# Designs tried in a protein design run: designed miniproteins, single chains, continued (4). Part 43

Each design is a single chain, and the fold is of that chain. pLDDT is the mean over its residues in the fold that is shown.

## One batch from the design tools (miniprotein)

Design m13482
Fold by ESMFold2-Fast:
Structure m13482 (fold): chain A 87 residues (1-87)
Amino acid sequence: SMEELLDQLLFGPADAAIARAFDPALPLEEQLRILEDLIARYTALKNTIETLSKQLNSMSEYSKKLLEMYDRIVARARAARAALEAA
C-alpha cells in the first residue's frame, strides 16, 4: 500500500540514522550532529509542504499524512538526542 511504502521510505532511513547516532565509536558531538541534521531535514520538508499547500490553497489527505509522519520522525530524533545528552 502507499502507507506501507511511505513508512519504509521515510521511517527506515530515519531509524537507521538514529541507530547510527548511538554508535559508541563516534564522539558525542558527531552523534548529536547526526540527530540535529535529521531534525533539520524533516523540519525543512514539513515547511516546504506547508508553504506549497498555502500557495495552492489546498491540503490533500496525502499531504496531511506526510506531515504527520515528518512530525513523528522529528519527535523520535529529539527523544534520541535528549537520551544521548542525558547519558
Scores: mean pLDDT 80

Design m13483
Fold by ESMFold2-Fast:
Parts: sequence; C-alpha cells; structure tokens
Structure m13483 (fold): chain A 79 residues (1-79)
Amino acid sequence: AAQTNRVLGDEYLERGKKAFEKTHQDLRKQLQTLSTAAKLFEEAAYLYEQSGDMEKANEARKLSDEATKKAQEISRELD
C-alpha cells in the first residue's frame, strides 16, 4: 500500500511537472509571437507613413507598443 501510494505520487508529480513545463513553453512561444508581431506592426507603421496614411500608421504604432508591453510582462513572469 505505502509503496503503491509512493509510485502513484511520483507519477502524478511527473505529469504535473510536464504540464507545468508545457505552460512555460507556451509562454515562451507567446513571447516570441508577440515580439514578431511588434516588429511587423513597426514595419507596417513605416510603410503607412511612406504612403501618407497617418491614421493607419498611428494604429500600427499603438499595436506595436501593446505587443511590446505584453511581451515585457510575460518576460518578467518567466523564471
């Protein structure tokens, strides 16, 4: 009984660790995606400014800032 409970405990602990690691991997993927999005929005803002569309340029800059801020928050939460 005690040995069986220990083995089950080890199995649940291992499964929990894998789920936790998966969550950390998903956060790292989110960080990478947000960093990429920020760069794309920055390039979009540049292209809109070149075309004279200041409204869309401003929108793209705000989205880039938002993506950068979210990426910084996730970066701080990662160990």
Scores: mean pLDDT 76

Design m13484
Fold by ESMFold2-Fast:
Structure m13484 (fold): chain A 97 residues (1-97)
Amino acid sequence: MEILGIERKVTLTYKDGKTEEFEFKTDDLEEYQEWIEKVGEKAKDAETIKEKTKIVTSKGTFESESEIKNGELTYYDYKVEGNEEMKKELDEIAKKR
């Protein structure tokens, strides 16, 4: 399975009511990991974190939305669309964490 594109939007709301939005699009997993680490450092001081992720692969698409408030996961939903092989591969990865 090849990654064709990764899109992520993160909205951080801080205790003072300040909001920052981060959007990233790439087809490179290493660039994505670097971006995640950078946003993660800023997220440590956030009261509310809202995330929307879309991963497009050669075999299908993964989409997820989550909300974390005061360090607790308050909402999570995900959707996988693609062939049975992609669903099986993602299930095997999920079983490994």
Scores: mean pLDDT 76

Design m13485
Fold by ESMFold2-Fast:
Structure m13485 (fold): chain A 90 residues (1-90)
Amino acid sequence: GPLKTNVIPVALYPEGDRAVGVHNVELPETGATKLRVVAPGVTEPLVGFMEIGADLKVSGGLVGVKTGQRARLGDARKVGDTVEVTAELE
């Protein structure tokens, strides 16, 4: 099958009314050197793994550390040197 590239361990921590994670990660196919993930309305830590392809296709998943609730990953966008992804609780 197709080979997966760049499995990224991700952690988000509560900042007010959202959880945020920022990771220094090189995504050479995109030119990005940073990944930022935001989960609006989430007030618990989220942990998991993400994969980001050259065309900004996102796969993987996150779970809430306190609740075990799964979070869905939205579309990725490149802003400067950063790839940004929104996560939403299922």
Scores: mean pLDDT 80

Design m13486
Fold by ESMFold2-Fast:
Structure m13486 (fold): chain A 68 residues (1-68)
Amino acid sequence: STEELIEKVLEALKDNPLAEAFVLMTYGLAKAAGLSDEEIKEWLKRTLELLKDVFPEGAEKALEIIDS
């Protein structure tokens, strides 16, 4: 489920609270907007790609989790 997926993604980002907060906000807004699981995954991937410039190690790990 996307809820299990987000928990693993947030765990990968735990060493950067700001990155964790941005990803969690993206997830919450996407769910509130009624987006599908596939659309939520796409928005999470886009957010993580932006985070590579700030927190590359955590962002890369999180992207691998979404793509698995």
Scores: mean pLDDT 83

Design m13487
Fold by ESMFold2-Fast:
Structure m13487 (fold): chain A 98 residues (1-98)
Amino acid sequence: MEEFVELLIKAAKKKKDPLEKRNLIVAGGVYLLRQGFSEEEVREAIRKIAEAVGLPDQAEEIYETALRLVRAADTSPLARAQVDRDIERLKKEIEKVK
């Protein structure tokens, strides 16, 4: 997890638009939840990332959005397809900062 958090911080810092930073962190939270990390571990990781990229006040909303998207993907094929696209985009952004 630590290495993923560091790479996600690097990727998010490259974004100029605060909305793009936020969306990337949401995708990161969804990815971590799907990897089987606990809700508490993911919440803490999102808080650290949000603080590092200058969005500390948005950490809770980002976490709640990620959790809601994971839950929606379990019951909605459309939500699952969107989440899968967001994760693929996230993986490409992470690869650029390795």
Scores: mean pLDDT 86

Design m13488
Fold by ESMFold2-Fast:
Structure m13488 (fold): chain A 61 residues (1-61)
Amino acid sequence: DADLEEIRKRAEKLSPETRKLVERNIDIAEQVLATADAATRASILANLKKLVDYFEEEEKK
């Protein structure tokens, strides 16, 4: 999954503790994505991207 891999790659740039938290959320989402329809998938991916965006901005401070 290209979108999920992009999110994981972005998480690698975060601090180890924050990366662990983000990766845990990705792992949970991955289980749901296996059976999700297109609308549910889009919602989950958008929420994961928002989570990574939030931590990227916080770590810049």
Scores: mean pLDDT 78

Design m13489
Fold by ESMFold2-Fast:
Structure m13489 (fold): chain A 80 residues (1-80)
Amino acid sequence: PVVVEYTPLSLEKLEAAIAAYEAKAAEARAAGDEKTAAAYEVAVRMYREIAAAQRAGASDEEILEIAVRLGKEAEAILKA
């Protein structure tokens, strides 16, 4: 019951998420949707930072804090 809904992703899943969001960012930019593209680019940065933190041995709690912070940054871009 101490398990938060956040589940640490394997490096394979992180790479898949990065590729998926890069594709979505490229599609949004091609459509002229700069705000959506910028938000997806923040998601790419988030997953890359999570992968780096996992390699450095960061705790799940510290990784979650990175995800929350960058997630809020993406949301702020979309609200602009």
Scores: mean pLDDT 76

Design m13490
Fold by ESMFold2-Fast:
Structure m13490 (fold): chain A 73 residues (1-73)
Amino acid sequence: MDPEEMYRAAVDLGEGLIKKGLEAGAISKEEGEKYLRQIKEYAKKMAGGDSEEASKKGQEILDEIKKKIEEKL
């Protein structure tokens, strides 16, 4: 997969979860901006070849957002 496609897919997934979290009231706008920055950082590292550590950190952030959404529903 092209690095650009990998980056875009990871960011799109993260943006979708953040949007759901904001709409559910599970996260604040400030928290959403922080999570998006972290997701973009890890997506860049993953696309750049440091996939194992970046993937783990990215998944931790996604899981944290999911947990907050589930706790609000």
Scores: mean pLDDT 77

Design m13491
Fold by ESMFold2-Fast:
Structure m13491 (fold): chain A 77 residues (1-77)
Amino acid sequence: SDVERIAELAREVALKMGLSEEQAEAFAAQARAEAAAASPEERELMIRALEAQLRGLESGDIEAARAELARLAEEHE
């Protein structure tokens, strides 16, 4: 489900940011709860935002990730 995908991506982002496994699990749990309360459209945006952040962390291109997040936010004002 989108909710579980968001939790999985949030966990991966936290681990790539250098957080502990326990902190990453807590972050994933929070993301899962937020996603469960979100609309389907909001969940799609959360997935895209987390995927953009993960790509930025993996490539070291944090500015590209930030630009994509800003673009997604502007589309859904």
Scores: mean pLDDT 76

Design m13492
Fold by ESMFold2-Fast:
Structure m13492 (fold): chain A 122 residues (1-122)
Amino acid sequence: SLEEKIKELMLETIDKLESHPDASPFLVLPDFSRSLPDALKIVPNPLSLSEIRKMVENGEIKTVEELEKAINTMFDNYLKLFPEDSAHALLARELRKIAEEELEKLRKKVEELKEEYEKLEE
Protein backbone atom coordinates (compact mmCIF):
# COMPACT_ATOMS: atom_id res chain seq x y z
CA SER A 1 0.00 0.00 0.00
CA LEU A 2 0.97 3.68 -0.29
CA GLU A 3 1.12 3.97 3.52
CA GLU A 4 3.45 0.93 3.79
CA LYS A 5 5.76 2.41 1.09
CA ILE A 6 5.87 5.78 2.89
CA LYS A 7 6.73 3.93 6.15
CA GLU A 8 9.57 2.08 4.36
CA LEU A 9 10.93 5.39 2.96
CA MET A 10 10.81 7.00 6.44
CA LEU A 11 12.68 4.02 7.97
CA GLU A 12 15.32 4.27 5.17
CA THR A 13 15.77 7.96 6.08
CA ILE A 14 16.29 7.03 9.76
CA ASP A 15 18.80 4.32 8.66
CA LYS A 16 20.82 6.98 6.76
CA LEU A 17 20.89 9.28 9.80
CA GLU A 18 21.90 6.42 12.16
CA SER A 19 24.77 5.50 9.78
CA HIS A 20 26.26 9.02 9.86
CA PRO A 21 29.50 9.46 11.91
CA ASP A 22 27.96 12.42 13.82
CA ALA A 23 24.90 10.35 14.86
CA SER A 24 26.51 8.49 17.82
CA PRO A 25 25.02 10.71 20.63
CA PHE A 26 21.53 10.50 19.00
CA LEU A 27 21.28 6.71 18.52
CA VAL A 28 19.85 5.91 21.99
CA LEU A 29 18.67 7.94 24.98
CA PRO A 30 21.55 8.85 27.36
CA ASP A 31 21.51 7.90 31.04
CA PHE A 32 20.20 11.28 32.19
CA SER A 33 20.52 10.39 35.90
CA ARG A 34 24.30 9.95 35.47
CA SER A 35 25.18 12.29 32.58
CA LEU A 36 22.89 15.28 33.18
CA PRO A 37 21.10 15.67 36.54
CA ASP A 38 17.81 17.58 36.11
CA ALA A 39 17.81 16.96 32.30
CA LEU A 40 14.16 15.77 32.46
CA LYS A 41 13.17 19.17 33.95
CA ILE A 42 14.60 20.85 30.81
CA VAL A 43 13.45 18.20 28.25
CA PRO A 44 10.34 16.35 29.55
CA ASN A 45 9.89 14.55 26.17
CA PRO A 46 13.34 12.97 25.48
CA LEU A 47 13.85 11.49 21.99
CA SER A 48 16.59 9.54 20.18
CA LEU A 49 16.71 8.06 16.67
CA SER A 50 15.82 4.70 18.29
CA GLU A 51 12.61 6.14 19.84
CA ILE A 52 11.68 7.88 16.56
CA ARG A 53 12.20 4.58 14.66
CA LYS A 54 9.80 2.82 17.08
CA MET A 55 7.21 5.59 16.57
CA VAL A 56 7.40 5.05 12.78
CA GLU A 57 7.26 1.22 13.17
CA ASN A 58 4.25 1.42 15.56
CA GLY A 59 2.40 3.89 13.27
CA GLU A 60 2.55 6.83 15.72
CA ILE A 61 4.45 8.72 12.97
CA LYS A 62 2.57 8.33 9.66
CA THR A 63 3.70 11.38 7.63
CA VAL A 64 6.98 13.05 6.65
CA GLU A 65 5.83 16.18 8.55
CA GLU A 66 5.35 14.14 11.76
CA LEU A 67 8.81 12.57 11.27
CA GLU A 68 10.35 16.05 10.77
CA LYS A 69 8.67 17.30 13.98
CA ALA A 70 10.07 14.34 15.97
CA ILE A 71 13.60 14.82 14.54
CA ASN A 72 13.46 18.59 15.23
CA THR A 73 12.28 17.92 18.82
CA MET A 74 15.27 15.55 19.31
CA PHE A 75 17.75 18.24 18.13
CA ASP A 76 16.03 21.08 20.06
CA ASN A 77 16.11 18.95 23.25
CA TYR A 78 19.81 18.20 22.73
CA LEU A 79 20.67 21.88 22.14
CA LYS A 80 18.82 22.83 25.38
CA LEU A 81 20.91 20.32 27.39
CA PHE A 82 24.40 21.39 26.21
CA PRO A 83 26.24 24.75 25.96
CA GLU A 84 26.26 26.34 22.47
CA ASP A 85 30.08 26.07 22.19
CA SER A 86 30.19 22.37 23.25
CA ALA A 87 31.21 19.45 21.00
CA HIS A 88 27.74 17.99 21.65
CA ALA A 89 26.01 21.14 20.31
CA LEU A 90 28.31 21.13 17.24
CA LEU A 91 27.40 17.47 16.49
CA ALA A 92 23.70 18.34 16.90
CA ARG A 93 23.95 21.26 14.41
CA GLU A 94 25.95 19.20 11.87
CA LEU A 95 23.59 16.19 11.98
CA ARG A 96 20.56 18.53 11.83
CA LYS A 97 21.79 19.92 8.47
CA ILE A 98 22.13 16.36 7.14
CA ALA A 99 18.66 15.48 8.50
CA GLU A 100 17.16 18.55 6.75
CA GLU A 101 18.71 17.44 3.41
CA GLU A 102 17.53 13.81 3.87
CA LEU A 103 14.01 14.99 4.85
CA GLU A 104 13.82 17.15 1.69
CA LYS A 105 14.80 14.09 -0.42
CA LEU A 106 12.19 12.03 1.46
CA ARG A 107 9.45 14.62 0.74
CA LYS A 108 10.23 14.50 -3.00
CA LYS A 109 10.18 10.66 -3.02
CA VAL A 110 6.83 10.60 -1.16
CA GLU A 111 5.34 13.18 -3.58
CA GLU A 112 6.48 11.08 -6.58
CA LEU A 113 5.08 7.92 -4.92
CA LYS A 114 1.67 9.59 -4.34
CA GLU A 115 1.56 10.71 -8.00
CA GLU A 116 2.31 7.12 -9.17
CA TYR A 117 -0.50 5.73 -6.96
CA GLU A 118 -2.96 8.35 -8.31
CA LYS A 119 -2.09 7.31 -11.92
CA LEU A 120 -2.95 3.66 -11.04
CA GLU A 121 -6.52 4.77 -10.07
CA GLU A 122 -7.10 6.34 -13.55
Scores: mean pLDDT 80

Design m13493
Fold by ESMFold2-Fast:
Structure m13493 (fold): chain A 64 residues (1-64)
Amino acid sequence: SEIEKEFYKKLLELIKKNAGTLSRDEILQLLHEEIEKFREKYNLTPEQIKSVYEKALKELEKLL
């Protein structure tokens, strides 16, 4: 879905912008805050959230 693609893009932007400045744990906190915002705003299912989050975590692992 387009909402899931936008959600993934937002998580990637947070990772990219903060990878050189924040610790892994601090970046994970930012990701969790953004996940809650998207969940509430777009009423995303747990399955949709998990799919996008797992993909974002793989990108974080590549940078840190």
Scores: mean pLDDT 83

Design m13494
Fold by ESMFold2-Fast:
Formats: C-alpha cells, sequence, structure tokens
Structure m13494 (fold): chain A 78 residues (1-78)
C-alpha cells in the first residue's frame, strides 16, 4: 500500500513521513504519470530521495524538493 511505502522510505532515509508525502505531492504536480501504479511510484520516490540524500549529505529537508525542482524532474527523466 502507499502507507507501507511511506513508512518504509521514512525509515530508510531517516525522514518524517510528512516529507515522503510532500515528495508524492511533488510528483503529482510535476510527473503525475509516475503515480500510475505502486511499483512505479516507489521507484520514483526512491530515485528522488536517493538524489537528495547524496547531494545533502544524508539530511533531506522539505525546501530541497523546491530548490532542486528542475534537477529532480531531469533525474526522473533518466
Amino acid sequence: SEADIVKQLSQDFDVEEALIKETIAFLQAHRPDLLQNQAVLQGALFKVLSYLYDKYGGVIQKQHLFEDANEIVKILDS
């Protein structure tokens, strides 16, 4: 379920569940095609969070989604 994905990614990236939900909202706004099924959604979330985790030294914050929006969209295309 989406709730299971949110819980798992929250634990894996050491972030609040609210941040995972904000990332889903980001995908809904920029790449709604990636919400079509659970596996695609999970892969997209993992890709975004991994990018931010690597770039910001393991400390992901909500503002990073918005500051890096263009770069995140580009990474989702690859």
Scores: mean pLDDT 86

Design m13495
Fold by ESMFold2-Fast:
Structure m13495 (fold): chain A 66 residues (1-66)
Amino acid sequence: SRDVVVRVAARELGISEAVAERLLDRFGDGRALRAFAARHSPAELARALGISQSTASRIKRALLEG
């Protein structure tokens, strides 16, 4: 279910479930999110996603650095 996908994404990216749900609503899948994260700075990600820069940096690290 979507709730399971939201929980898994939140855990893997080190973010809240509310942020994970917004990301899934916007991108639909992890591939699209990774491509977006790879092309943008943490500040650009923070602005685009409506999150803090520290959260955006954490997401980018989790997706691109493991």
Scores: mean pLDDT 77

Design m13496
Fold by ESMFold2-Fast:
Structure m13496 (fold): chain A 94 residues (1-94)
Amino acid sequence: EDEEIDRVVEEVKKLLDEGHYVIIGADSLERARRLAEKLQEAGIPAVVLEEYDVNKALQALSEHKVVVTTRELAEKIYPELKKLTKMKIKLIHV
């Protein structure tokens, strides 16, 4: 559990260093919130998205580079973001 969160934090740091924007799809909203807290503790300004809002996700990515949400929302939002922007967005599932 902690090992998985630590692994995700390190992967996000690597992706940001490579110039990517990151969307993380977690199994639950509670897990998404915990992961965002761990990212923030590591100095990464992650934003939690609690409902389907493509424009809010796009704004959060452009301002903070990392969005954490549920897997279901991430799978719905990711293809729509690809239509709206040329940002190098990486989708991670946890």
Scores: mean pLDDT 84

Design m13497
Fold by ESMFold2-Fast:
Formats: sequence, structure tokens, C-alpha cells
Structure m13497 (fold): chain A 90 residues (1-90)
Amino acid sequence: MEIKEEALEAARNGDIEAAVEKIEELLKQGTLRSEILEIIKEMVEILGKNGRETSATALAIQATGLMLDHELAMSEKEKEEEKRKEEELK
């Protein structure tokens, strides 16, 4: 089963914790930010249609936070690794 489909299924079941975990897995496997944002939007729409507006808002906030944290961590790690490799080779 695709992680995207698992995330959507978690949203259909109202399992925000599982949905957030699947977003984290997508980030770790290097899924494009644009694709992850589309998945988050689709999950929020599913929750909204089911009358779970509070859960939809919580998911959107948590997922966006995870994406920002991941981008910051990856940016810092890439800069550190590039600097270390440059110093090691020179």
C-alpha cells in the first residue's frame, strides 16, 4: 500500500496521529514538498467533509510544522556536510 493512500485512509478514519505519521514518512523518503502539500490539502478536505473541522485544522498545523522542521534540519545538515567535505578535501 502506498504511503499516500495510507495517509488518506487515516484521514478518512479521523486518525490524525496516523495521518501525521504518514506525512513524516513521506518527508523522510524524499517526497517532493509540492506533492506532500497536495496530500495534506486532500486529507484536510476529507476531514472537513466529515464535519471534523477542528481535526482538519490540527492536521494542517501539525503537518506544516513537520515540513518546516524537516526543511530546516535538511538545510542545516546539507550546509554542514558540504562545509565538512570541502575542508576534508582541501
Scores: mean pLDDT 75

Design m13498
Fold by ESMFold2-Fast:
Structure m13498 (fold): chain A 65 residues (1-65)
Amino acid sequence: GMDIEMAERAAKALGMSAQSLGVAARGVGGGPLTVRDALLQAGFSEEEASRAVLGGQKIGDSNGA
């Protein structure tokens, strides 16, 4: 449907974290780029979307959790 963006924004409005939404997107067979795109469409920042994709890998290069 054409209202996909509204559904994605609703998920963010419900207080879902970028990581939780990213995991859900991957669960439907999405790759890292699909997860990032879904998070960006939901209104998360590129930084949050990238962190959600990389969260399981614990890259450890960033200062702070």
Scores: mean pLDDT 59

Design m13499
Fold by ESMFold2-Fast:
Structure m13499 (fold): chain A 86 residues (1-86)
Amino acid sequence: MGLIEQVLKQLYDIWRNMSSADAAQQAAYRAQVAAILAQLRAQYPSMDPTSQQLAEMILKAAESDSDREIEMMNKVRAEIKAIKES
């Protein structure tokens, strides 16, 4: 869970900041997103089934447009919260 929560926070913070960033900073943010997603994919086979499901949701969100990316990240955050409160 810790890795999924860390990745989700990093991606959400980047995507939120991207809307007010200049072109050079947007390119840097896109590179950071790519690196974070590559790390998530690399660790995917060693994750538990619940973490794998959440990782798949994050990867799908990253493939969509910016508005959907933020919305999907909010859904993943809600799922993590529900699991931790159960």
Scores: mean pLDDT 70

Design m13500
Fold by ESMFold2-Fast:
Structure m13500 (fold): chain A 81 residues (1-81)
Amino acid sequence: MELEIRVRVTFQKDHFGNELAAILVEVRDLETGEVRTYVALLDLKNPEAAREALERAVATLRSEGLDEAAEALQRVGEEVL
């Protein structure tokens, strides 16, 4: 299986005034053309909750066998936090 992995970071405020870093991980299967999108939302006003959210998102990707996507998410998440 040949995968293309793209990671994007967007900084945004929600309707409650929270400051969020949204990390979008897109995994495309180049054989099937299927695209899966994973999102980690990091609350920059609550670094503890943000770190836990990042850890859960990374664990989810690893549980699905997407180790390269998990490594990319962890690296980008650590740079944002």
Scores: mean pLDDT 80

Design m13501
Fold by ESMFold2-Fast:
Structure m13501 (fold): chain A 109 residues (1-109)
Amino acid sequence: SLLEEIEALFRELERLIEELGKETDPEKMKELVEEIKRIMERIAELAKQLPPEEKAAVIKRLLTLVGEAIGTLLEVAERSTDPEFRETAERLALELGQHTAELLAEVRA
């Protein structure tokens, strides 16, 4: 079902956020954030097909998980002594926030 597909995507998002918190390589961190963005876009696309009440619930959960991903990026940046890793994590956190705002504008009906 549509809701089962969305639930599976949310479980994958949670897994990627956990991996993001353990990542120490800037290139792998970029790859993880790109995968997070792809899954966010797929969840947003599927949410457009839902009734208003279910759509609102999915979007609320998506925002919560994106907030966790941004928080994770900023936390790993703060703990790092590597300037390149720190700068990359902080930039990716900002980009993820901007991407989220764009997706919300597209899903709003």
Scores: mean pLDDT 87

Design m13502
Fold by ESMFold2-Fast:
Structure m13502 (fold): chain A 96 residues (1-96)
Amino acid sequence: GPLLPSLSPEEARLVGEITSAEEALDAALRAVKAGFWEAAARLAELAANLLEQEGMEEAARYAREAAEAARSGDPEKAIELLKKAREAYEEHKRRL
């Protein structure tokens, strides 16, 4: 689909198997640290969509901002925002 056209076949398969926001956030963080900015942006957008489906608007916002940071080549900001998205996700889960 449009989310995966710039990924390698192996990366596209991995992204296609991710169905949880937590897995998508973790995968995006690993991709940023590995220097795979486009894969990181796609995974962060996937995480944002999954977080929105769960009603986690704050975490989804951080994930979208992380995708933009990854695309702009700002790995430090992308890492910070992905960590904030993960923290917001965990906090929301604790309140449920």
Scores: mean pLDDT 78

Design m13503
Fold by ESMFold2-Fast:
Structure m13503 (fold): chain A 73 residues (1-73)
Amino acid sequence: SSSELEEKLKKKREKILKIGDEAGKAAYEKAKPASDELAKKNPSTGLFYGLAEGVEGYVAARIEELEKIKKEE
């Protein structure tokens, strides 16, 4: 039913968000050495770089999981 489909989609959404959040945090930590190097001259530039890498990791992981789910349907 439509209601059951909506519930399944909500659960899939929560899983995708969780996977993205974890990947974003990992990407941020991986970028930290480069972020720290940039921060030596400008702390805000270093911070921005780290955050941007985290956001990219988050987005990429979410897209990958969505494509995987779509392929398995």
Scores: mean pLDDT 82

Design m13504
Fold by ESMFold2-Fast:
Structure m13504 (fold): chain A 65 residues (1-65)
Amino acid sequence: AAKQAALQEVAREFTRLNERKASVDEIREAAKRWQARLAEAGVTTPLTVFLRTADGKLVEITLEP
């Protein structure tokens, strides 16, 4: 339950940042918080997320809890 809740929270925040076209720096700062939350919830497997910036670039971010 805790792992699933953490993953859902991260997914929701990621979607919001992507929809509002957040900067790469904003997303990287969020990724640090996401990694901490996932680690605290017991997630040990790296997760890769993809996002588009306001400039239309596709960025790959790996979350390593």
Scores: mean pLDDT 74

Design m13505
Fold by ESMFold2-Fast:
Structure m13505 (fold): chain A 120 residues (1-120)
Amino acid sequence: SKVEKILELHKKLEEEVKKFFKELLEIAEKENNEKAVEIIKKGEEEVKKLFEQATEAIKAEDWDGFWKTLKELNDLIEETVAEVLSLLSEEGRKKVREIVDKYHKKTTDILSEIEEIMEE
């Protein structure tokens, strides 16, 4: 079904976001930046809650609620990244930008596929 296809893609999106937070955390931990580590861990917990909320919206076929939750999730990730970048060294900031570019490419492809299925 349409719902099952979107749930599968949403799980792939969640996996990519989990990989992103793991790589972001590794950069902050290598710099021994305790404040950046704390911000990343808090962001990861809040993102997990938003993914659960988005999953419930998909199951309810509440597409407006789904896209609203994904926007909140994206805004939270961008805020977390901005805060982390302000705390890291120049080398750390460069590494974060590289993983952000990789993350954006992968998640854009998944989101485009979700939009295509919704237009069916």
Scores: mean pLDDT 89

Design m13506
Fold by ESMFold2-Fast:
Structure m13506 (fold): chain A 59 residues (1-59)
Amino acid sequence: MSDEERMEKAIEIALADPETTTLADIAKALGVSPATITRAARKLGYSSLADAVALRALE
């Protein structure tokens, strides 16, 4: 997965089940570290995955 695809999938997973889905769970599902996801988020203009998810949830 590209960084963009990884971030989109991570956000979708978190928004689909925010009660049970955390950054650690998403990182495990994608086979990467939380730091890798955070780097991808920054590439797309977010501070972190949590920031991206929070912004999407506000919409």
Scores: mean pLDDT 74

Design m13507
Fold by ESMFold2-Fast:
Structure m13507 (fold): chain A 89 residues (1-89)
Amino acid sequence: MSEEEKKLLLRLIALELEIIGLELELEELEKKGASLEELLKQAKKLVETLEEALALAKEIGDEKTVARLEKRLEEAKKRLEKLEEEIAA
């Protein structure tokens, strides 16, 4: 494994850990009855971080991680859309 490949892999691992943290924060905010604005901010950050991780996984060629991240991204986007609809209503 090259130093460049190691850097990409370490970045992907860091992003996956950040995603887990963001999902846990969003769940905790929901349990606390946080404002829709706070939930929307965290949901947007989660989507953006998932998109970055997915792009990096595609660059690395990790097909299993790509499939997993695509599924998580779709779930995160659906959550974001629901929050945007609630704010617009």
Scores: mean pLDDT 84

Design m13508
Fold by ESMFold2-Fast:
Structure m13508 (fold): chain A 73 residues (1-73)
Amino acid sequence: PVPLELRTVTVEVRASDSYEQILEKLLAAADAAMAASPGPTRVAIEVKVHPDASGEEALRAAMEANARVKARL
């Protein structure tokens, strides 16, 4: 079995971010992490939700971003 590199990227979510902005941040972070990796790679995105931000909206955006990234594989 070929070992897969795991790349973790942290994305911060603020109260000022809309669902679409959160989704764009997550997708951009995933694309950047994949582009920085020269070989077979797994990408994990850590979502850091600020106390004044909607955790529910952040979770929905993270699930959508994960589904879109998986669809590209």
Scores: mean pLDDT 73

Design m13509
Fold by ESMFold2-Fast:
Structure m13509 (fold): chain A 73 residues (1-73)
Amino acid sequence: MDSVADRLDEISKRATELSRRFREEGDEEKAEKAGKIATRADDIRDDLLAGKLTPSQATEEARKLEKEIKEIE
């Protein structure tokens, strides 16, 4: 099973790809939202790896980011 850090990395990569796709389609609002999700996923992952967040806290944040991705897809 993937770690929470791997899950956050996958969220960041998926959100980055969505941001690029939405820009190519001319949807600047969705592209910006996707870009912000990618940045937040990277920040949470960095904080988790630095020991600033517990795995439980990082899991809750990942769940919120996955919901935000689903809402813009």
Scores: mean pLDDT 84

Design m13510
Fold by ESMFold2-Fast:
Structure m13510 (fold): chain A 103 residues (1-103)
Amino acid sequence: KKEQLEKAIKKLYQIEEEIVRANEALDAGDYETAMEELEKVKKLIDELKPYIGQKVYDRIKSLVDKAKEAVEAGDKETAKRYLEQLSDELLRVRTWLEMQLLE
């Protein structure tokens, strides 16, 4: 259990870092790099599905897909809004998983 939780938490930290890089790329006007970082986020989220369940996975995936659509449209403000919502959701998930390690 502990080893599986630690792997899930590590993936969540990786996703959080990729979101930071995506936001930095958007601020620089580098939409190509922003899209590459969001593709990495999507792959890591797919790997998290067994740990977070279907309902949480569907919410998170929807936010990533909407952020990608905004990046493709060149809508920085909308993309950053969805990334903020995604970061908030991921922080809640990571906090919950970290609490499970304290038992």
Scores: mean pLDDT 86

Design m13511
Fold by ESMFold2-Fast:
Structure m13511 (fold): chain A 92 residues (1-92)
Amino acid sequence: STLQQAVDALLATPIEDIQASVEKMLAHVDDFIANSTAEELRRAAEALERLADIFRATAERDPDNKATYLALAEALREAAARLRAAAAELER
């Protein structure tokens, strides 16, 4: 499945690189909200929600890094919720 392929890709990537990539992505959330359309915000939210699901699945397969993957999944879910809320406000 596509999910299994994504999990395998994360397991092949150093955790430090994954953390740095997520931190960089999350640092741009407020700017993205300020400069994006409702459609762009919804598409970004869907992408972050999918990524969070992949991180949760990866956590189950990597007990040494489980806490880190779960924390990153939570941060991605929170960012996705903010993007969805911002999209809804633009469509009022």
Scores: mean pLDDT 88

Design m13512
Fold by ESMFold2-Fast:
Structure m13512 (fold): chain A 62 residues (1-62)
Amino acid sequence: MSFSITVTPTSVTLTVVIDGKTYVKTYYASDAAELQAALDQAVQELAKFLEEAKKLEEEKLK
C-alpha cells in the first residue's frame, strides 16, 4: 500500500491506496487545536488501514 498525509492551516487530508483502490478522507480545522485533533484522527485512521493490510497478508498464508 501507499499513503500520504497533506496538511494545510485549515485541513488534514489522508490518502491511502490499497490494491489499486484509493481512499481519501479530509478533516477540517478552524484553529491550531482542531488541526492537531484532525492530524491525530488521520494518524489513527492510517493505523487501521495498516492493520487491515497486515490481516490481508496473514490471510494469504492460509
Scores: mean pLDDT 78

Design m13513
Fold by ESMFold2-Fast:
Structure m13513 (fold): chain A 91 residues (1-91)
Amino acid sequence: SAREQQVLEDAREAARIAASLSEEQRKERERSLAELGATEAEKEVIKLLEEMYELALSGSLTPEKLREILIKMAEILGLSEEEIQEIEEEI
């Protein structure tokens, strides 16, 4: 669908931006979040975003894989089954 294509294009653009960050800059961000009291859940969401970016950069990010990652993030953030279903319908 057009929505799935737009989400995939947005993810690829986000991956291009993320690719401009060095490994040290990513580590510094993680450290800063920990110092600000970021929870293990918030750290897990960041790991999922990084997985999404890596898949997008490699050209392996499919709409199905994107949906899987977004659902996992929604679950970690404590979204309801109904809210997760709405995300699935948008992808």
Scores: mean pLDDT 66

Design m13514
Fold by ESMFold2-Fast:
Structure m13514 (fold): chain A 77 residues (1-77)
Amino acid sequence: AKTAEEVGQELAAKVRELGFQATVFAEGTELGSIVSVQRPAEKDVYIEVGQNNKVKFAGKLTDEQKAILEQLANEIV
């Protein structure tokens, strides 16, 4: 099974393939990983990967951006 860090790294790689910048960092030892998604002229959005590989999105997303990120999460988790 994939770790939350491995899921976060794979999500970041796919986000970069879509033309966005992405950075992965751990949210403490027990909480999993966070992927920061950088968008031109907009505030960053975050993909939070829990220990159970459940994915949550934080930040202001358009319906299109949310659908893309949900699809990527479903392909990985």
Scores: mean pLDDT 68

Design m13515
Fold by ESMFold2-Fast:
Structure m13515 (fold): chain A 71 residues (1-71)
Amino acid sequence: SDELQFWKNVINFVKDRLLERGMSEEQVLEVKERLIREAETVIKDPELRKKVIEMINEKTEELLREIRERR
């Protein structure tokens, strides 16, 4: 799906930017909550919405692990 690929690109872009900027765990969690709210507001297809939220959660866990390993 073009929409799924779009969200995958957005999520990966945001993850990379947060890592590059040295964002804290609290800031990462705030961005996660904002992205989930955006997905819930914008995505009309329930199946796509579920997949996008799953991807946000997965990428957030990966990012938090990377941040914790750096400290």
Scores: mean pLDDT 83

Design m13516
Fold by ESMFold2-Fast:
Structure m13516 (fold): chain A 77 residues (1-77)
Amino acid sequence: SLERVKRIAETVAELARKYGLDEAAHLAEQSIKAAENGDLDRAIELLTKAVLTMLSKMSDEQRQELLDALHRLDAEL
């Protein structure tokens, strides 16, 4: 759903900013805007790019924090 993608993108943007990953934060923010415009496919594409960008640059501990945050959202949504 658009709401689910938007919430995931918000969490991804927050963690990307926390870790100084400006490109990933920008992609996640674009995903939020796509979801707000009702474009589910674009929102998922941008969110996927944001997550992959983060995973390529993060430590194992930071990757675990991201995974834990996403699992918490999956339980709530």
Scores: mean pLDDT 84

